# Ledger of designs, part 98: designed miniproteins, single chains, continued (2)

Each design is a single chain, and the fold is of that chain. pLDDT is the mean over its residues in the fold that is shown.

## One batch from the design tools (miniprotein)

Design m7402
Fold by ESMFold2-Fast:
Structure m7402 (fold): chain A 95 residues (1-95)
Amino acid sequence: SEKRLEADITAGVGAIAAAVLRLLGDRRGAALAALRGAIEALEIDPSYGGPARYAAAMLEDAGLDAEAAAIRAAVDAGDFARAKALLREAAERLE
């Protein structure tokens, strides 16, 4: 539970950054912030896929529907290693 709490706080910071960027009209920046938070959360707690779902929603909002669908599929399958790899690939495309 300690690692889950640390991962949740880390992802929460990313989600706040994403919300601010989205408010400013920067959908791609919001997606990148959410992706970074989700990646770090999975590095802290490798079973915590929740933030990856939020990052997928932000990718979809930014128009990256295929990347969002792939991340959701990996999380739904419980393949968090695959989810983390896909999150990193998406982050690289956004800079």
Scores: mean pLDDT 88

Design m7403
Fold by ESMFold2-Fast:
Structure m7403 (fold): chain A 100 residues (1-100)
Amino acid sequence: SMEKEKRWKELEEKLKKIEEELKKKLEKKIEEKGEEEVRKEIQAFGEAYKAEKEKNASLSEEEQIELDIEAIIKYYGLSEEEAKILREAAEMEVEEEKKK
């Protein structure tokens, strides 16, 4: 039990670094393409992702989470290390939800 609390704290620190990196990547895209173009890209990606989710409505909770992570990785071009941290965080969320 205490081990999971420590693991969550470590993941929280790693997630904070990823959130900061994602914010910088978004700001860079806005600088390169302009806010309107980035908004359109995000909207188009979101629409495509929703269509994929609707097609896969019968997926397990774990499969749905993997699709969410893949969408984030693909959109922001995350590193393998960043992707691993997101997957670890998602796995812990699923485990905690199962305990209810």
Scores: mean pLDDT 71

Design m7404
Fold by ESMFold2-Fast:
Parts: sequence; C-alpha cells; structure tokens
Structure m7404 (fold): chain A 88 residues (1-88)
Amino acid sequence: MDEKENRKKVMEKLEEKGMMELISEEKIDENTTVYTYRFKDLDGNYTEFLEVELEVDGKVFAATAPKELATKEELLEIVRKAAEKAAK
C-alpha cells in the first residue's frame, strides 16, 4: 500500500476477482456519460456507485458517489462546475 504501483495492482486484482461490476452505461449527450458500478466490500456486501463523466476539449471530468447519497443531477452539476473552473 505504500507504493503507487501497489495501489494500481490492488485495483486491477479487484476487477479480475469480480469485486467490481459495471451495471449500466447511459450516454446523456455527445460529451456526457453516466455509469453505475457495483462494488463488493471486504465483508461481502455490495454498494452501488454512480459516476458522471464529462469530456470538454479533450479533458475528462468525473464525479463518483454512492447511489444512496447523491443523485445523477447533483453529480452532473459537480462535473459541469469543475469544467467551468478549469476553463478560466
């Protein structure tokens, strides 16, 4: 866990072991996609996360939150505000 390479290897192993699953992919417009992921914790419980991805001028902005704590609309506002700040 102390090296950046160890973190990447742990993430790749979680995907290979089926501890992460893509449930849905929704394209809202040409530059905006919403993903729903299911993650399995160490106790075997599943948590669903929403991720909103916005692409502007070749730059990607993403916001992720548990589905129970944030709406798709709230995450869309977060990525739009981040893109607007980066354009200044």
Scores: mean pLDDT 72

Design m7405
Fold by ESMFold2-Fast:
Structure m7405 (fold): chain A 55 residues (1-55)
Amino acid sequence: KPEKHPVTGLTREEFRKRFSSGDEALREIVRAATGEVPESDDELFELIRKIAEEE
């Protein structure tokens, strides 16, 4: 979907599908900590780092 709204939109479901393609454990960590998944791998990676730092 070209006109996606990652922060506020359905991005979580679409992003989750792409993410879950190989990293279920990582996906669960992000979801458990934030309750949602980022839009791109970059955001995903940074989100994980923030979670690890914050707890």
Scores: mean pLDDT 54

Design m7406
Fold by ESMFold2-Fast:
Structure m7406 (fold): chain A 78 residues (1-78)
Amino acid sequence: DDVIQELRKQADQYIKQKKYKEAAFTYTDLGLTLKMLGKYKEAAEAYKKASEAFKKAGDQKLAKQYQKESEQLLKLAK
C-alpha cells in the first residue's frame, strides 16, 4: 500500500530531522491506517513509535495515551 509506505518514510524522515512532534503525528496516522486494515500488530508498533516520539517531543500525556493504545492493539492481535 503506497499510503503506508509513504507515511512510514515521512515519519522516519521527521525523526532524522529531530522533528519529533511531526514524526509522532505521522506515526499516529500510520497506526490508524494499519488498524483500519486489520493489521493490529503493525498498528501497535506504529503507535508505540508515536508514543516514543511524543516523549521526545515533551508531550508525556500523548506518549502515555499511544503507549496504552499500542498495548491494547497487541492484545487484539492474538
Scores: mean pLDDT 87

Design m7407
Fold by ESMFold2-Fast:
Structure m7407 (fold): chain A 77 residues (1-77)
Amino acid sequence: SLQQQIDQLEQQIKQLEERIKKDPDDIKTLQELAKKLQQLRDLYIQRSLGGLAALANDKLKKVQEQLKKLLEKQRKK
């Protein structure tokens, strides 16, 4: 069901957020977190849960900005 998919993604996102707390520069984990947040946002939109979709999108934007800065640092070395 759609609810089971949402519950599973929320659990996966919490695990990825915990990993990022321990290693904030883990590009691969940040990329996976961004993918899961995008999927969660899209599922919330399908359920007309606009407030939750907006919160997921805000988290996604923060993760994308962090990734952009880390990738720019690696490119300029």
Scores: mean pLDDT 85

Design m7408
Fold by ESMFold2-Fast:
Structure m7408 (fold): chain A 66 residues (1-66)
Amino acid sequence: MSREQIREKILEAEKKLVKEKGSSNTTIRDIAKEAGVSQRTATRATGGREGALKATSDDILAIAEA
């Protein structure tokens, strides 16, 4: 439950920041701030910045392929 809520907040924060700044300018630190969690929590939940960006990219790719 709590882990799922944290993951959702992180994904929402990443999507928002990617829309505003682009993926290249979005860091785990920015995502953590927007989601209201620590950098460690964000990194752990996403497997690092690559994990978070991959999840968002997969969502975007799914929309683009659909």
Scores: mean pLDDT 65

Design m7409
Fold by ESMFold2-Fast:
Structure m7409 (fold): chain A 75 residues (1-75)
Amino acid sequence: AERLKEEAIRVLEEAREAVAAEAARLAAERGEDPEEAARAAERQLEGLKEGILSLEDEALLERVLATLRADKAAL
């Protein structure tokens, strides 16, 4: 279980800059504050990280990791 948590956290950390940059680009396209959007995206990543650390169901952790890897690949 701990290995899956470590891998999921690593995927989130590796995606941090890309997620923040994408949120900023989308916000700018909509006429919103790109820096605020980037900060909000980073805060959501920290929330996901805490959520992952609290999980103890290995099957659920595997599903979360697969989803995060797919989302990162789409960035």
Scores: mean pLDDT 77

Design m7410
Fold by ESMFold2-Fast:
Structure m7410 (fold): chain A 59 residues (1-59)
Amino acid sequence: HMKEEQLKAADTLYERGRKAIRELAEKVKKESPLGDEIYERQLKALDEAYKKVKEVIEK
């Protein structure tokens, strides 16, 4: 099913995005006390984007 392939791609991009955000947060923590806040905010945004992408694929 084409939707299944799209969902697998979305899952892969989501995992890569989470890793990139963690790496960015670690770098920011060294220069700014806002590192944790940025990390949490970016993860929440990624989670919301991932859910919306899955909804669009399933429609």
Scores: mean pLDDT 78

Design m7411
Fold by ESMFold2-Fast:
Structure m7411 (fold): chain A 92 residues (1-92)
Amino acid sequence: SMDEKLREAIRELFRLLAEGVDLEEALEKILKELDKEEQERLEEYVEEYKKQLEELKANIDEEILKAMEEQRPSLSEDQRVWLEAVLNELKK
């Protein structure tokens, strides 16, 4: 389904980000494998992600970073990859 394709694209995107690939470079690589409608939906998701990340960067301190790390043992594999991607962006 479309939702399954989008979910897989998001998973691959965060895998690349967790490996230290830049967001724009990772997004360009993923978009090349998608059709126009799938590209538009992924770009919309990434816009929302960028807004959330910018808000997090504006409010982040050592206590918030520690709280995020403390949640790691309770996370799924996909959630851990997502967290690693977010932490890599916050360290830039």
Scores: mean pLDDT 78

Design m7412
Fold by ESMFold2-Fast:
Structure m7412 (fold): chain A 70 residues (1-70)
Amino acid sequence: VFDEIQELGDLAIKQNLDIRIENGTAEKNYMELTVYDEDNNKIKSVKLTSDEQAIFASQVIAQVVQQRLQ
């Protein structure tokens, strides 16, 4: 799952796409890391099933944001 989280970050950087951590589509007991296109369509998502995965996903988002500021 950590490899999948990093793959989404790499995809967001490579294709200049939006990446977010959200509670799925409705009220959910889990978080998702999701990549969106410029029209806000969901391209790909990974379910975050642990606190460690959520922390790692937040670090990946920080890397994507930092890359966009350059």
Scores: mean pLDDT 73

Design m7413
Fold by ESMFold2-Fast:
Structure m7413 (fold): chain A 78 residues (1-78)
Amino acid sequence: MEEEGEELYRKYEEEIRELERLLKETEPDDILSLIGLALRAIGLKIDVENDERLTDEQKERLIKKLDELLKEIMERLK
């Protein structure tokens, strides 16, 4: 239902925001934590892509944010 999808979208946005916060707090030499954050972001992206309760627009917005987060993590892993 649309109301359920909107609440779920907000929960995913909050999870992405928490990952962004954790990434900012993670030290550049903490490779294991960076890998952990990357795996969490990948898992969340899979969950979003497969969640039939989200609209296509909501999925696209969340996936875009997760892709940007993954790019930042990958840059730090260099």
Scores: mean pLDDT 82

Design m7414
Fold by ESMFold2-Fast:
Structure m7414 (fold): chain A 115 residues (1-115)
Amino acid sequence: MAGERALEAGLRGGGRAAGEAAREAGGRSARSGSSGAYSLDVAAERGTAEGNAAGGVASVGTGAEALLDKSVSEEAKERAIEGGRKGAKGAAAGTREAQNRGAAYTAAGGAAAGE
């Protein structure tokens, strides 16, 4: 039970951390008045990718810990493994979404800079 709840918390925390990192990177670039939409794009992509990757790894690690806990039922262990797998897939999907969004910001910034 405890290991399963820790895995679920890790999945939620990882996603939020990635979102916060991306917003923080975007906010910094905007505040600097950067003519570099490229700088905003790269910073947001890197921050989100690192956050999502860390979230995915943390989720898998928590699942492994739950497997080693003798007090956790086999059903709880199986749910922890499935949760970790879904979390890792979610993190990968989130990273791709952030990359697509970053590319759009870069294109928009280029158009604005050209005007």
Scores: mean pLDDT 46

Design m7415
Fold by ESMFold2-Fast:
Structure m7415 (fold): chain A 68 residues (1-68)
Amino acid sequence: SSIHQEILRLIGEILAIIGEIHDLELQIARNPDDAALNARLQAQIAALRARRDELMRRMRELSREYSA
């Protein structure tokens, strides 16, 4: 597989994670008084953001290699 194909795959995974984060943020907004749900969903969002940031870092590294 080419670096280009790996970058496209990473973009797809990043977009899926962004969608999941938005869905969880909407769930929090719809349940403002549910502190236990809010805490659980915030923990899930934090894990997803960490995964997103790692994939974005890898994508930037591959993009630099492809451009070199």
Scores: mean pLDDT 87

Design m7416
Fold by ESMFold2-Fast:
Structure m7416 (fold): chain A 91 residues (1-91)
Amino acid sequence: MEEENRRIEELLLEHARRLQAALETTPPGTVSDEVAELMRELLLELGLASEEELAAMSKEELLLRVLEFQAALAEARERGVPLSEMLAALR
């Protein structure tokens, strides 16, 4: 359990760094193909969407899915819910 939660935290931190770097080169008010690809990778690695589902998603749908995940993540951290348990509830 601890190792699983640690792996998820490391994954989230890595993706946060990559997303921040991509956003710094992206014009305000747009979602670049690079940002969209990072969102797809995050959702896939967390098991929140399949490759088939991600291939069918628009940039708008990707953004909404990531925002839903971010809201759940914030609530889980505030309430002390393990990330593995939060992810299982979203699947």
Scores: mean pLDDT 75

Design m7417
Fold by ESMFold2-Fast:
Structure m7417 (fold): chain A 110 residues (1-110)
Amino acid sequence: DKEEEELLEHAKKLLSEHEPDEELVAKLLSLEPSADEEAKLLVKAAVVELELAREAIRNQDFETAERHLETVYRIADWLEKRGYTKIAAALRLEAETEEGVLLLRKAVLK
């Protein structure tokens, strides 16, 4: 309950400061047309978190990138527990792809 409320509060704050990639949001939401407003809010937040993680990786700020990816996994867990398993799987795949890029970039830098 409290952890779920904190995640929704985080999503609202994030979306007040950042604009999500609407094409990726639409693609993800098309996997689960029955998604409620809270699920839609969290999907938008996860898309912003993925973009912030990519930016952090480009800037070699790996600690910041890891925090953003962790939040994507937390959102995916929330969605899965509520039956949005296809969106959760898609978000995990996106985050795992970025984690792979992160690890490769860290290896090249010593």
Scores: mean pLDDT 87

Design m7418
Fold by ESMFold2-Fast:
Structure m7418 (fold): chain A 80 residues (1-80)
Amino acid sequence: SPTDLSGLPPEVVALLAEMDRLTREYLRSTDPEEKERLRLRVLQLAVELRDLLRELGVTPDQEARVLAHVERVLRLLEEA
């Protein structure tokens, strides 16, 4: 299911959108080198997003929604 973006800071929304774009490219790619490059960029974005949430002081509900989305993305990369 898509993440509820209601009330999230625009910087967080932008990083989630980039993460989703790279995840779609990863799932569509058949090139192992491209997949590895995309996987590493998604992992980097996950770290950047976690640090941004801490910096912005988002609500516990907002943090939980974002972290649940990140966890789903990371599982998709591990299972594909």
Scores: mean pLDDT 85

Design m7419
Fold by ESMFold2-Fast:
Structure m7419 (fold): chain A 86 residues (1-86)
Amino acid sequence: SNLKELEEEIRKEFRFIDKNKDGVISEEELIETAKLNKLSDEEIEELLEEFKKADKDKDGVVTEEEFIEMRLISLFGEEGTKKLRE
């Protein structure tokens, strides 16, 4: 389905950001990748706010599954993401 294809593309983004291949993304890795992709300061700030919301365990890192949820919420909203993943 299109959802599974989208989730796989987001998973590839996660693996690209996860430079040390430890299976999690730190805030630092996210910022470095965003700067390499020439995001504005405003876009980076928005991304960091979503990162902090995705960090459900409050351990300062985001897992692959938390990252996928974060990206889907940014695209479809919380209600849209819930409907797609039911």
Scores: mean pLDDT 74

Design m7420
Fold by ESMFold2-Fast:
Structure m7420 (fold): chain A 57 residues (1-57)
Amino acid sequence: SLPTVPGKGRFGPETSAQEFADLAAQQAAELGAVGQKVVSYDYKTGTEYERTAQPAP
C-alpha cells in the first residue's frame, strides 16, 4: 500500500467517522437499545460506517 499524505486521504476523516460510529453503538447498547443500527456518513470521502449495538452477553 502507498503512504497517505498527512491531513489528506482516508485516515483523518474516515478514522473520525469510524470512531464516532463505534462510540454511538456503545452508547446505544448502554441505553438498552440493543440491536439498534447506527450509521455515520463521511461527506468528504463518501464513506458510510455502519455499526449495530451488540446484545448483552
Scores: mean pLDDT 61

Design m7421
Fold by ESMFold2-Fast:
Structure m7421 (fold): chain A 63 residues (1-63)
Amino acid sequence: SDTERVAQAATEAIREMSAELGVAPRDIAVGGFEKKGEEMSPENAAERARRAVREAYRRRLEE
């Protein structure tokens, strides 16, 4: 289903970006998505996931 594809894309994006930036997955979960689940493509989900990882990384640098 579309929901499964969206979830898979987000999960893969989180895994790759968190490994690249050295961010723990738990930090990404805490800094997660701020908007309610909207209908979105796997591509948009992956981009939002990458943004969440970058935000978690930025927060770690500030703290």
Scores: mean pLDDT 64

Design m7422
Fold by ESMFold2-Fast:
Structure m7422 (fold): chain A 72 residues (1-72)
Amino acid sequence: MEEKEKFIEEKVKEFEAKFGEEAGRKMKEVLEKMFEAGESLETIEEKIEELKKQLELKAEMERNGESLEVVE
């Protein structure tokens, strides 16, 4: 179980360093939810990559003043 917490903490720190504290908190919440829902590690890794892409895209879109929407 402890390995889950360390994994989440590492990813949160990476996101805080790259995108700021809010991004880190969002990552923590998403990862905690996914682990509690019993998602596979493969699904969790895919979600991490997706969130990374979304944050990069949001930064670009904010520069252009475009609308931001989440799709699921």
Scores: mean pLDDT 73

Design m7423
Fold by ESMFold2-Fast:
Structure m7423 (fold): chain A 89 residues (1-89)
Amino acid sequence: SEVKELLTDEQLGMFEGIKELLRKSDPEADENEILAVSLAQVAAQRLYEGDVETARKLLELAREYAKKAKDNKTALAAIKFVERAIRRR
């Protein structure tokens, strides 16, 4: 998995936890939407901790999954929020 190459074991645990919460909150959600939203949330956390390079790579991957999602509104909003935060640095 590309995500395993970008994240530590602890960060992967957070990513998996976010995916589980999203699946439980909307069991009809497309897997691509879950992946895109989860990646954007992990990117925000990486940015908060000063890891801009990993945040950018996670956002690129999030955009790829958002393009494949049946509904990408939430994913695109999250991605744009993190991208704006990066630009303010």
Scores: mean pLDDT 85

Design m7424
Fold by ESMFold2-Fast:
Structure m7424 (fold): chain A 65 residues (1-65)
Amino acid sequence: MKTKEEILEELQKLMDEARKNLSPEEVQKLADKFFEKYLSALENNDLEKMQEIVEEFRKEIEKLK
């Protein structure tokens, strides 16, 4: 399993990719959709859930490209 630091780095890379490839409005919609889930997982130190959220985020970016 990835470390918390690796998951955070992956999320940051995906956010950068989203900002590069999507409109600001699409980026905001993605942020709104995943923000609460991500914060809850982070607060609970649930690395598995954080990774699942990151993978869902990646799939949504690919779908919107």
Scores: mean pLDDT 77

Design m7425
Fold by ESMFold2-Fast:
Structure m7425 (fold): chain A 75 residues (1-75)
Amino acid sequence: SGKELTDKLQEETKKIREEVLELAEKYRPVDREVYEMAKKASTAEGVYGAASAGSKLDPRLGGLGTRALTNLLTM
Protein backbone atom coordinates (compact mmCIF):
# COMPACT_ATOMS: atom_id res chain seq x y z
CA SER A 1 0.00 0.00 0.00
CA GLY A 2 2.18 2.85 1.21
CA LYS A 3 5.37 1.44 -0.27
CA GLU A 4 3.93 1.11 -3.75
CA LEU A 5 2.66 4.69 -3.69
CA THR A 6 6.01 6.00 -2.46
CA ASP A 7 7.94 4.12 -5.14
CA LYS A 8 5.70 5.45 -7.87
CA LEU A 9 5.95 8.99 -6.53
CA GLN A 10 9.75 8.72 -6.40
CA GLU A 11 9.88 7.59 -10.03
CA GLU A 12 7.57 10.42 -11.16
CA THR A 13 9.55 12.97 -9.15
CA LYS A 14 12.84 11.80 -10.67
CA LYS A 15 11.43 12.14 -14.18
CA ILE A 16 10.16 15.65 -13.48
CA ARG A 17 13.44 16.54 -11.80
CA GLU A 18 15.44 15.75 -14.92
CA GLU A 19 13.09 17.78 -17.13
CA VAL A 20 12.90 20.84 -14.88
CA LEU A 21 16.63 20.74 -14.17
CA GLU A 22 17.34 20.84 -17.89
CA LEU A 23 14.87 23.68 -18.35
CA ALA A 24 16.34 25.70 -15.47
CA GLU A 25 19.85 25.27 -16.86
CA LYS A 26 18.65 26.54 -20.24
CA TYR A 27 17.54 29.83 -18.66
CA ARG A 28 20.53 30.19 -16.35
CA PRO A 29 22.81 32.27 -18.68
CA VAL A 30 20.04 34.39 -20.20
CA ASP A 31 18.00 36.42 -17.77
CA ARG A 32 18.33 36.17 -14.01
CA GLU A 33 14.67 37.05 -13.56
CA VAL A 34 13.59 34.35 -16.02
CA TYR A 35 15.96 31.87 -14.40
CA GLU A 36 14.56 32.58 -10.93
CA MET A 37 11.02 32.33 -12.25
CA ALA A 38 11.76 29.02 -13.98
CA LYS A 39 13.47 27.73 -10.83
CA LYS A 40 10.47 28.63 -8.68
CA ALA A 41 8.01 27.34 -11.27
CA SER A 42 10.04 24.14 -11.62
CA THR A 43 9.86 23.54 -7.88
CA ALA A 44 6.22 24.51 -7.43
CA GLU A 45 4.91 23.16 -10.73
CA GLY A 46 6.94 19.96 -10.59
CA VAL A 47 5.86 19.16 -7.07
CA TYR A 48 2.32 20.30 -7.81
CA GLY A 49 2.21 18.15 -10.91
CA ALA A 50 3.69 15.09 -9.26
CA ALA A 51 1.98 15.33 -5.87
CA SER A 52 -1.33 16.60 -7.22
CA ALA A 53 -1.65 14.06 -9.99
CA GLY A 54 -4.44 13.10 -7.66
CA SER A 55 -6.90 15.82 -6.69
CA LYS A 56 -5.69 16.23 -3.10
CA LEU A 57 -2.23 17.31 -1.99
CA ASP A 58 -0.78 15.98 1.22
CA PRO A 59 1.43 18.61 2.90
CA ARG A 60 4.00 15.95 3.74
CA LEU A 61 4.16 14.69 0.17
CA GLY A 62 4.34 18.21 -1.20
CA GLY A 63 7.07 19.20 1.22
CA LEU A 64 9.14 16.12 0.44
CA GLY A 65 8.89 16.63 -3.30
CA THR A 66 9.55 20.34 -3.04
CA ARG A 67 12.62 19.70 -0.88
CA ALA A 68 13.98 17.14 -3.36
CA LEU A 69 13.52 19.50 -6.31
CA THR A 70 14.91 22.48 -4.39
CA ASN A 71 18.02 20.52 -3.40
CA LEU A 72 18.55 19.49 -7.02
CA LEU A 73 18.06 23.02 -8.35
CA THR A 74 20.57 24.34 -5.80
CA MET A 75 23.21 21.72 -6.48
Scores: mean pLDDT 53

Design m7426
Fold by ESMFold2-Fast:
Structure m7426 (fold): chain A 118 residues (1-118)
Amino acid sequence: AVSPEAVEEIQSLEQELNDDEKLLELKSILTRLEADPSEETIQSLAEVYGINVETLRLLYQLFTGTLPGVSVEFVEGDFPVNGLFDPGSKTIYFNASVKGKASYYRTMVHELVHYLQA
């Protein structure tokens, strides 16, 4: 089970990602975790950025498609939204057009909120 503190922090982060500085910070964090996904790096980043370790772990797991019991798929072609969480299939779908764009990070956190509320 995810802690109430991590759920609240992820919900707050969704609102904060309207700020480009916060979006670039999240991108930097995830890029560093992709280079070194060790628990030591997660702890260090949590301390430096003042973010919950559990929050960073959840964000990284979604970013890498390793979130327990959830599939991540990128949809090519006609997909009318940037992202979608389907609780029936336990799949988070991303519009392939958001790859490499700032909107990907906003969409990722938005869909994580939906997953945690389901």
Scores: mean pLDDT 83

Design m7427
Fold by ESMFold2-Fast:
Structure m7427 (fold): chain A 69 residues (1-69)
Amino acid sequence: LTEEEREAILKRVEELADAGEFDKAAVLIVLYAQENGRTLTPEEQAALREAVRNKDKEKLLALAKKLLS
């Protein structure tokens, strides 16, 4: 991913979270992590599910930044 693409994806994740669409935000993170050549570990998958379950926008964005770098 380019830095511009990464920032656009992070903005979209934030917009989806603000709309209450945490499941869609998580799917977007996983999809683009894969496009960036990264497979999520079981621990990263668990952390992502926890952020979605808790509707934790800050945790979701922190995970997105880590997984898309």
Scores: mean pLDDT 83

Design m7428
Fold by ESMFold2-Fast:
Structure m7428 (fold): chain A 83 residues (1-83)
Amino acid sequence: GVEELLNRVKELLDELIKAEENGDVEKAIGAVLAILGIILDLELRGAPEEVLEEIKKILKEKLKKATHPRAKRLLENLIKYLE
């Protein structure tokens, strides 16, 4: 359901942030591609605006936790894409 999907997005974002902090390029690429895939799938299927708004909220919350400049930029770009 939607809750399981939102939880997956949160987990993938945490993986991305940790991967960037640890210099794990392969894991960072995997995480960002998985997140992008979820967002694109939701848009192409015409998901309710409320679901995309919840994803945007999660991205904004994770942006506050990110310390690596590249992770911050990726999160900011994803937020802008959903605007």
Scores: mean pLDDT 83

Design m7429
Fold by ESMFold2-Fast:
Structure m7429 (fold): chain A 97 residues (1-97)
Amino acid sequence: LEEARRALVEKIRAGTATAAELEELVALVEATEGPAAARRVARELGALAAAQAIRKGIEAGAEPELIAEAIEKFPGLMEEAGVPAEAVEEAEELMRE
């Protein structure tokens, strides 16, 4: 389970992760650790995927105002979605890379 999670995080950071892979890992966590753990992992991975999408937008030359607004609102949106502070911080680090 730890190896599968690590591999998927690496794929998210590389921009190669798919929604199906994320769903598969969440389903595996639910089967082994229960629904509360699955919800936590889904939120954490979702935050990383969202951060990667913002970073990809920056690299593609998306409008600076839209990117700045997305970055500014990101922590609040993640907190509202129930993402733990540690995962939000990791996602923000990914956006800054």
Scores: mean pLDDT 76

Design m7430
Fold by ESMFold2-Fast:
Structure m7430 (fold): chain A 58 residues (1-58)
Amino acid sequence: SAAALREAHELLGQGRLEEALAVLETVPDNPQANRWAAGIYEAQGRLDEAAAWRARAA
């Protein structure tokens, strides 16, 4: 999971949001990954998806 979070962080820094989401979705049991995915969906205006991923992080 640490490797997936590192890769997602790099992709986010490059503005590659969909690729970052794909990596984060490989670690759905990681609360930090779920929060990052929720943040990306929120930034894209995809609020229902953001809420779903945020709930997974709880």
Scores: mean pLDDT 81

Design m7431
Fold by ESMFold2-Fast:
Structure m7431 (fold): chain A 96 residues (1-96)
Amino acid sequence: MAAEDLGRFAKELAREVLGLPEEEAEEIGEQAKEKALEIKNNPAAAQAAIDKGKAALKDGTEEAQRGLAAQIKLIQGIIEGKSVKEPLKELLEAYK
């Protein structure tokens, strides 16, 4: 499931990119999985958050707009059951 993929990828990135210990990376993976499940369990609330985010994009800085757009893409991908690996990577790169 997309939630399990998100959790696994978040754990791998926390270890490989951020250099976190395995215990901390595991916790990050579990938190990411829980958030993805929350989105899948309440797609209407997630869609409302996406719509609000799209409205906010017009008023942000270019950097804030990139980060927000990446978050919207990730949430949309979770709702649609698409691969979350690339959207998650784009989100992390937007905040570098």
Scores: mean pLDDT 70

Design m7432
Fold by ESMFold2-Fast:
Structure m7432 (fold): chain A 85 residues (1-85)
Amino acid sequence: SMKEEARKKLEELLREAKEALEEIKRLIAEGKLSREELETLKRILEGTLEKAKELAEIAEDEELLKEFEEVVEEALALIEEALAK
């Protein structure tokens, strides 16, 4: 069903988002991201969150969306802190 397919896609995006968060943490700690790269990552994360919201509406899975939002919010907070330096 479209609902099950959307849920599977959202679960896959969540896994990818968690992996991306760990990589962002590493790259920021190592000072390897430029301001332009940080701003690009911010835009990508914002776009990914909007896609996750659309998938969550189809899947009717507010719990998965909340977990996704928490991962993205943590990544965005780290990027904003790095941009402030």
Scores: mean pLDDT 87

Design m7433
Fold by ESMFold2-Fast:
Structure m7433 (fold): chain A 65 residues (1-65)
Amino acid sequence: ENRKKLVELFKELGFSDKEIEEFLKMDDDEKGKFLQERYKKNPDIPLEKIDELVKLYVELQERSA
């Protein structure tokens, strides 16, 4: 469920399926840099949506470990 919500939120933010798959294969440091670079390139991305995405990702990661 959390993975599906995370993917849907990425799509809402304009990420492609390929970009989402690449992101999910990254390590934690790479994921953080990817999100920071995306936000830096597109400052019109709502901060509330970024926060929700990070929260969902953290929950998914905690359950996968």
Scores: mean pLDDT 70

Design m7434
Fold by ESMFold2-Fast:
Structure m7434 (fold): chain A 91 residues (1-91)
Amino acid sequence: EIIDKLVDEVLDEVARALAEGREWFAVGKKVTIDGKVYGAGILVHRGRALVSTSGSKETVERAVDRLLELGFEAVKGYSDKDKVTVTRRRR
């Protein structure tokens, strides 16, 4: 839940920056609770996005799909929890 909220907040910031016409930027959020770090970050370079999160593979897949919906042509995401990379391109 904590990580899903951070991911949603970061995705909202990406959508806002895109609406402002920005093509190259980075957004991220991090919180530490009981010594555990929860984080999500997105790097944007024109039609490409990279997402990294302490969340699960499911969380990363959701974020990648949302970035594709926002108009990115190619998205790569990394789940630190599951040690997996997800790569997607628009059809």
Scores: mean pLDDT 84

Design m7435
Fold by ESMFold2-Fast:
Structure m7435 (fold): chain A 70 residues (1-70)
Amino acid sequence: MVDTVEQMARALYDGDLEKAKELGKTLTPEQRRMAGYGAADRAGKEEVADQVGEAAEAGDFEKAYELIKE
């Protein structure tokens, strides 16, 4: 099975914000940041990876998704 950080990264990439929020409750802020980096990498958005990671760490999954969508 993929780990919870990878599952959250996939949920963020897919725009499944309910799943990302649910998974995020089980993760530390640092792990949420890692999931944000993974989502940005998956989207090919290396330039915004830090911003996506910071948004995910803060629990702002809508902002994280918006950054990778653009």
Scores: mean pLDDT 81

Design m7436
Fold by ESMFold2-Fast:
Structure m7436 (fold): chain A 67 residues (1-67)
Amino acid sequence: DPVREALIEAFLEAGYSEVEALVGAHELAPLVRENLDASDEELRAALLKAGVSERSAEAAVRGRRRL
């Protein structure tokens, strides 16, 4: 799953542990897939509305840029 792989890499780069990165990628991959054509600002807003932390939202936006 290229979305999950990109998110795992982005979370690890953001300083999350391997377990945290795997869990975060699993939880956020569906929301990122729903917003593949969204702008960085729109994706960030969607993640924050879903209760995602600012740090995790920023990492997920960076991960999507690699797709």
Scores: mean pLDDT 84

Design m7437
Fold by ESMFold2-Fast:
Structure m7437 (fold): chain A 61 residues (1-61)
Amino acid sequence: SMTPEEHIERLEELAKKVPGVDENNPVMTKEDAAKYGKALESGVILHKESYEAVLEFLKKS
């Protein structure tokens, strides 16, 4: 029922709730990133670049 854009917005909102979130570099949990990956694979989210960016960000954190 949610659009891909709404899913991304929701993930950004969740990232802001993680302890230690920097407004310039929001951190998303591993669990949230995994849920995003599953949604992307199911075709619900069509923003592969956003998912890859989240994974790269988490690796550097």
Scores: mean pLDDT 54

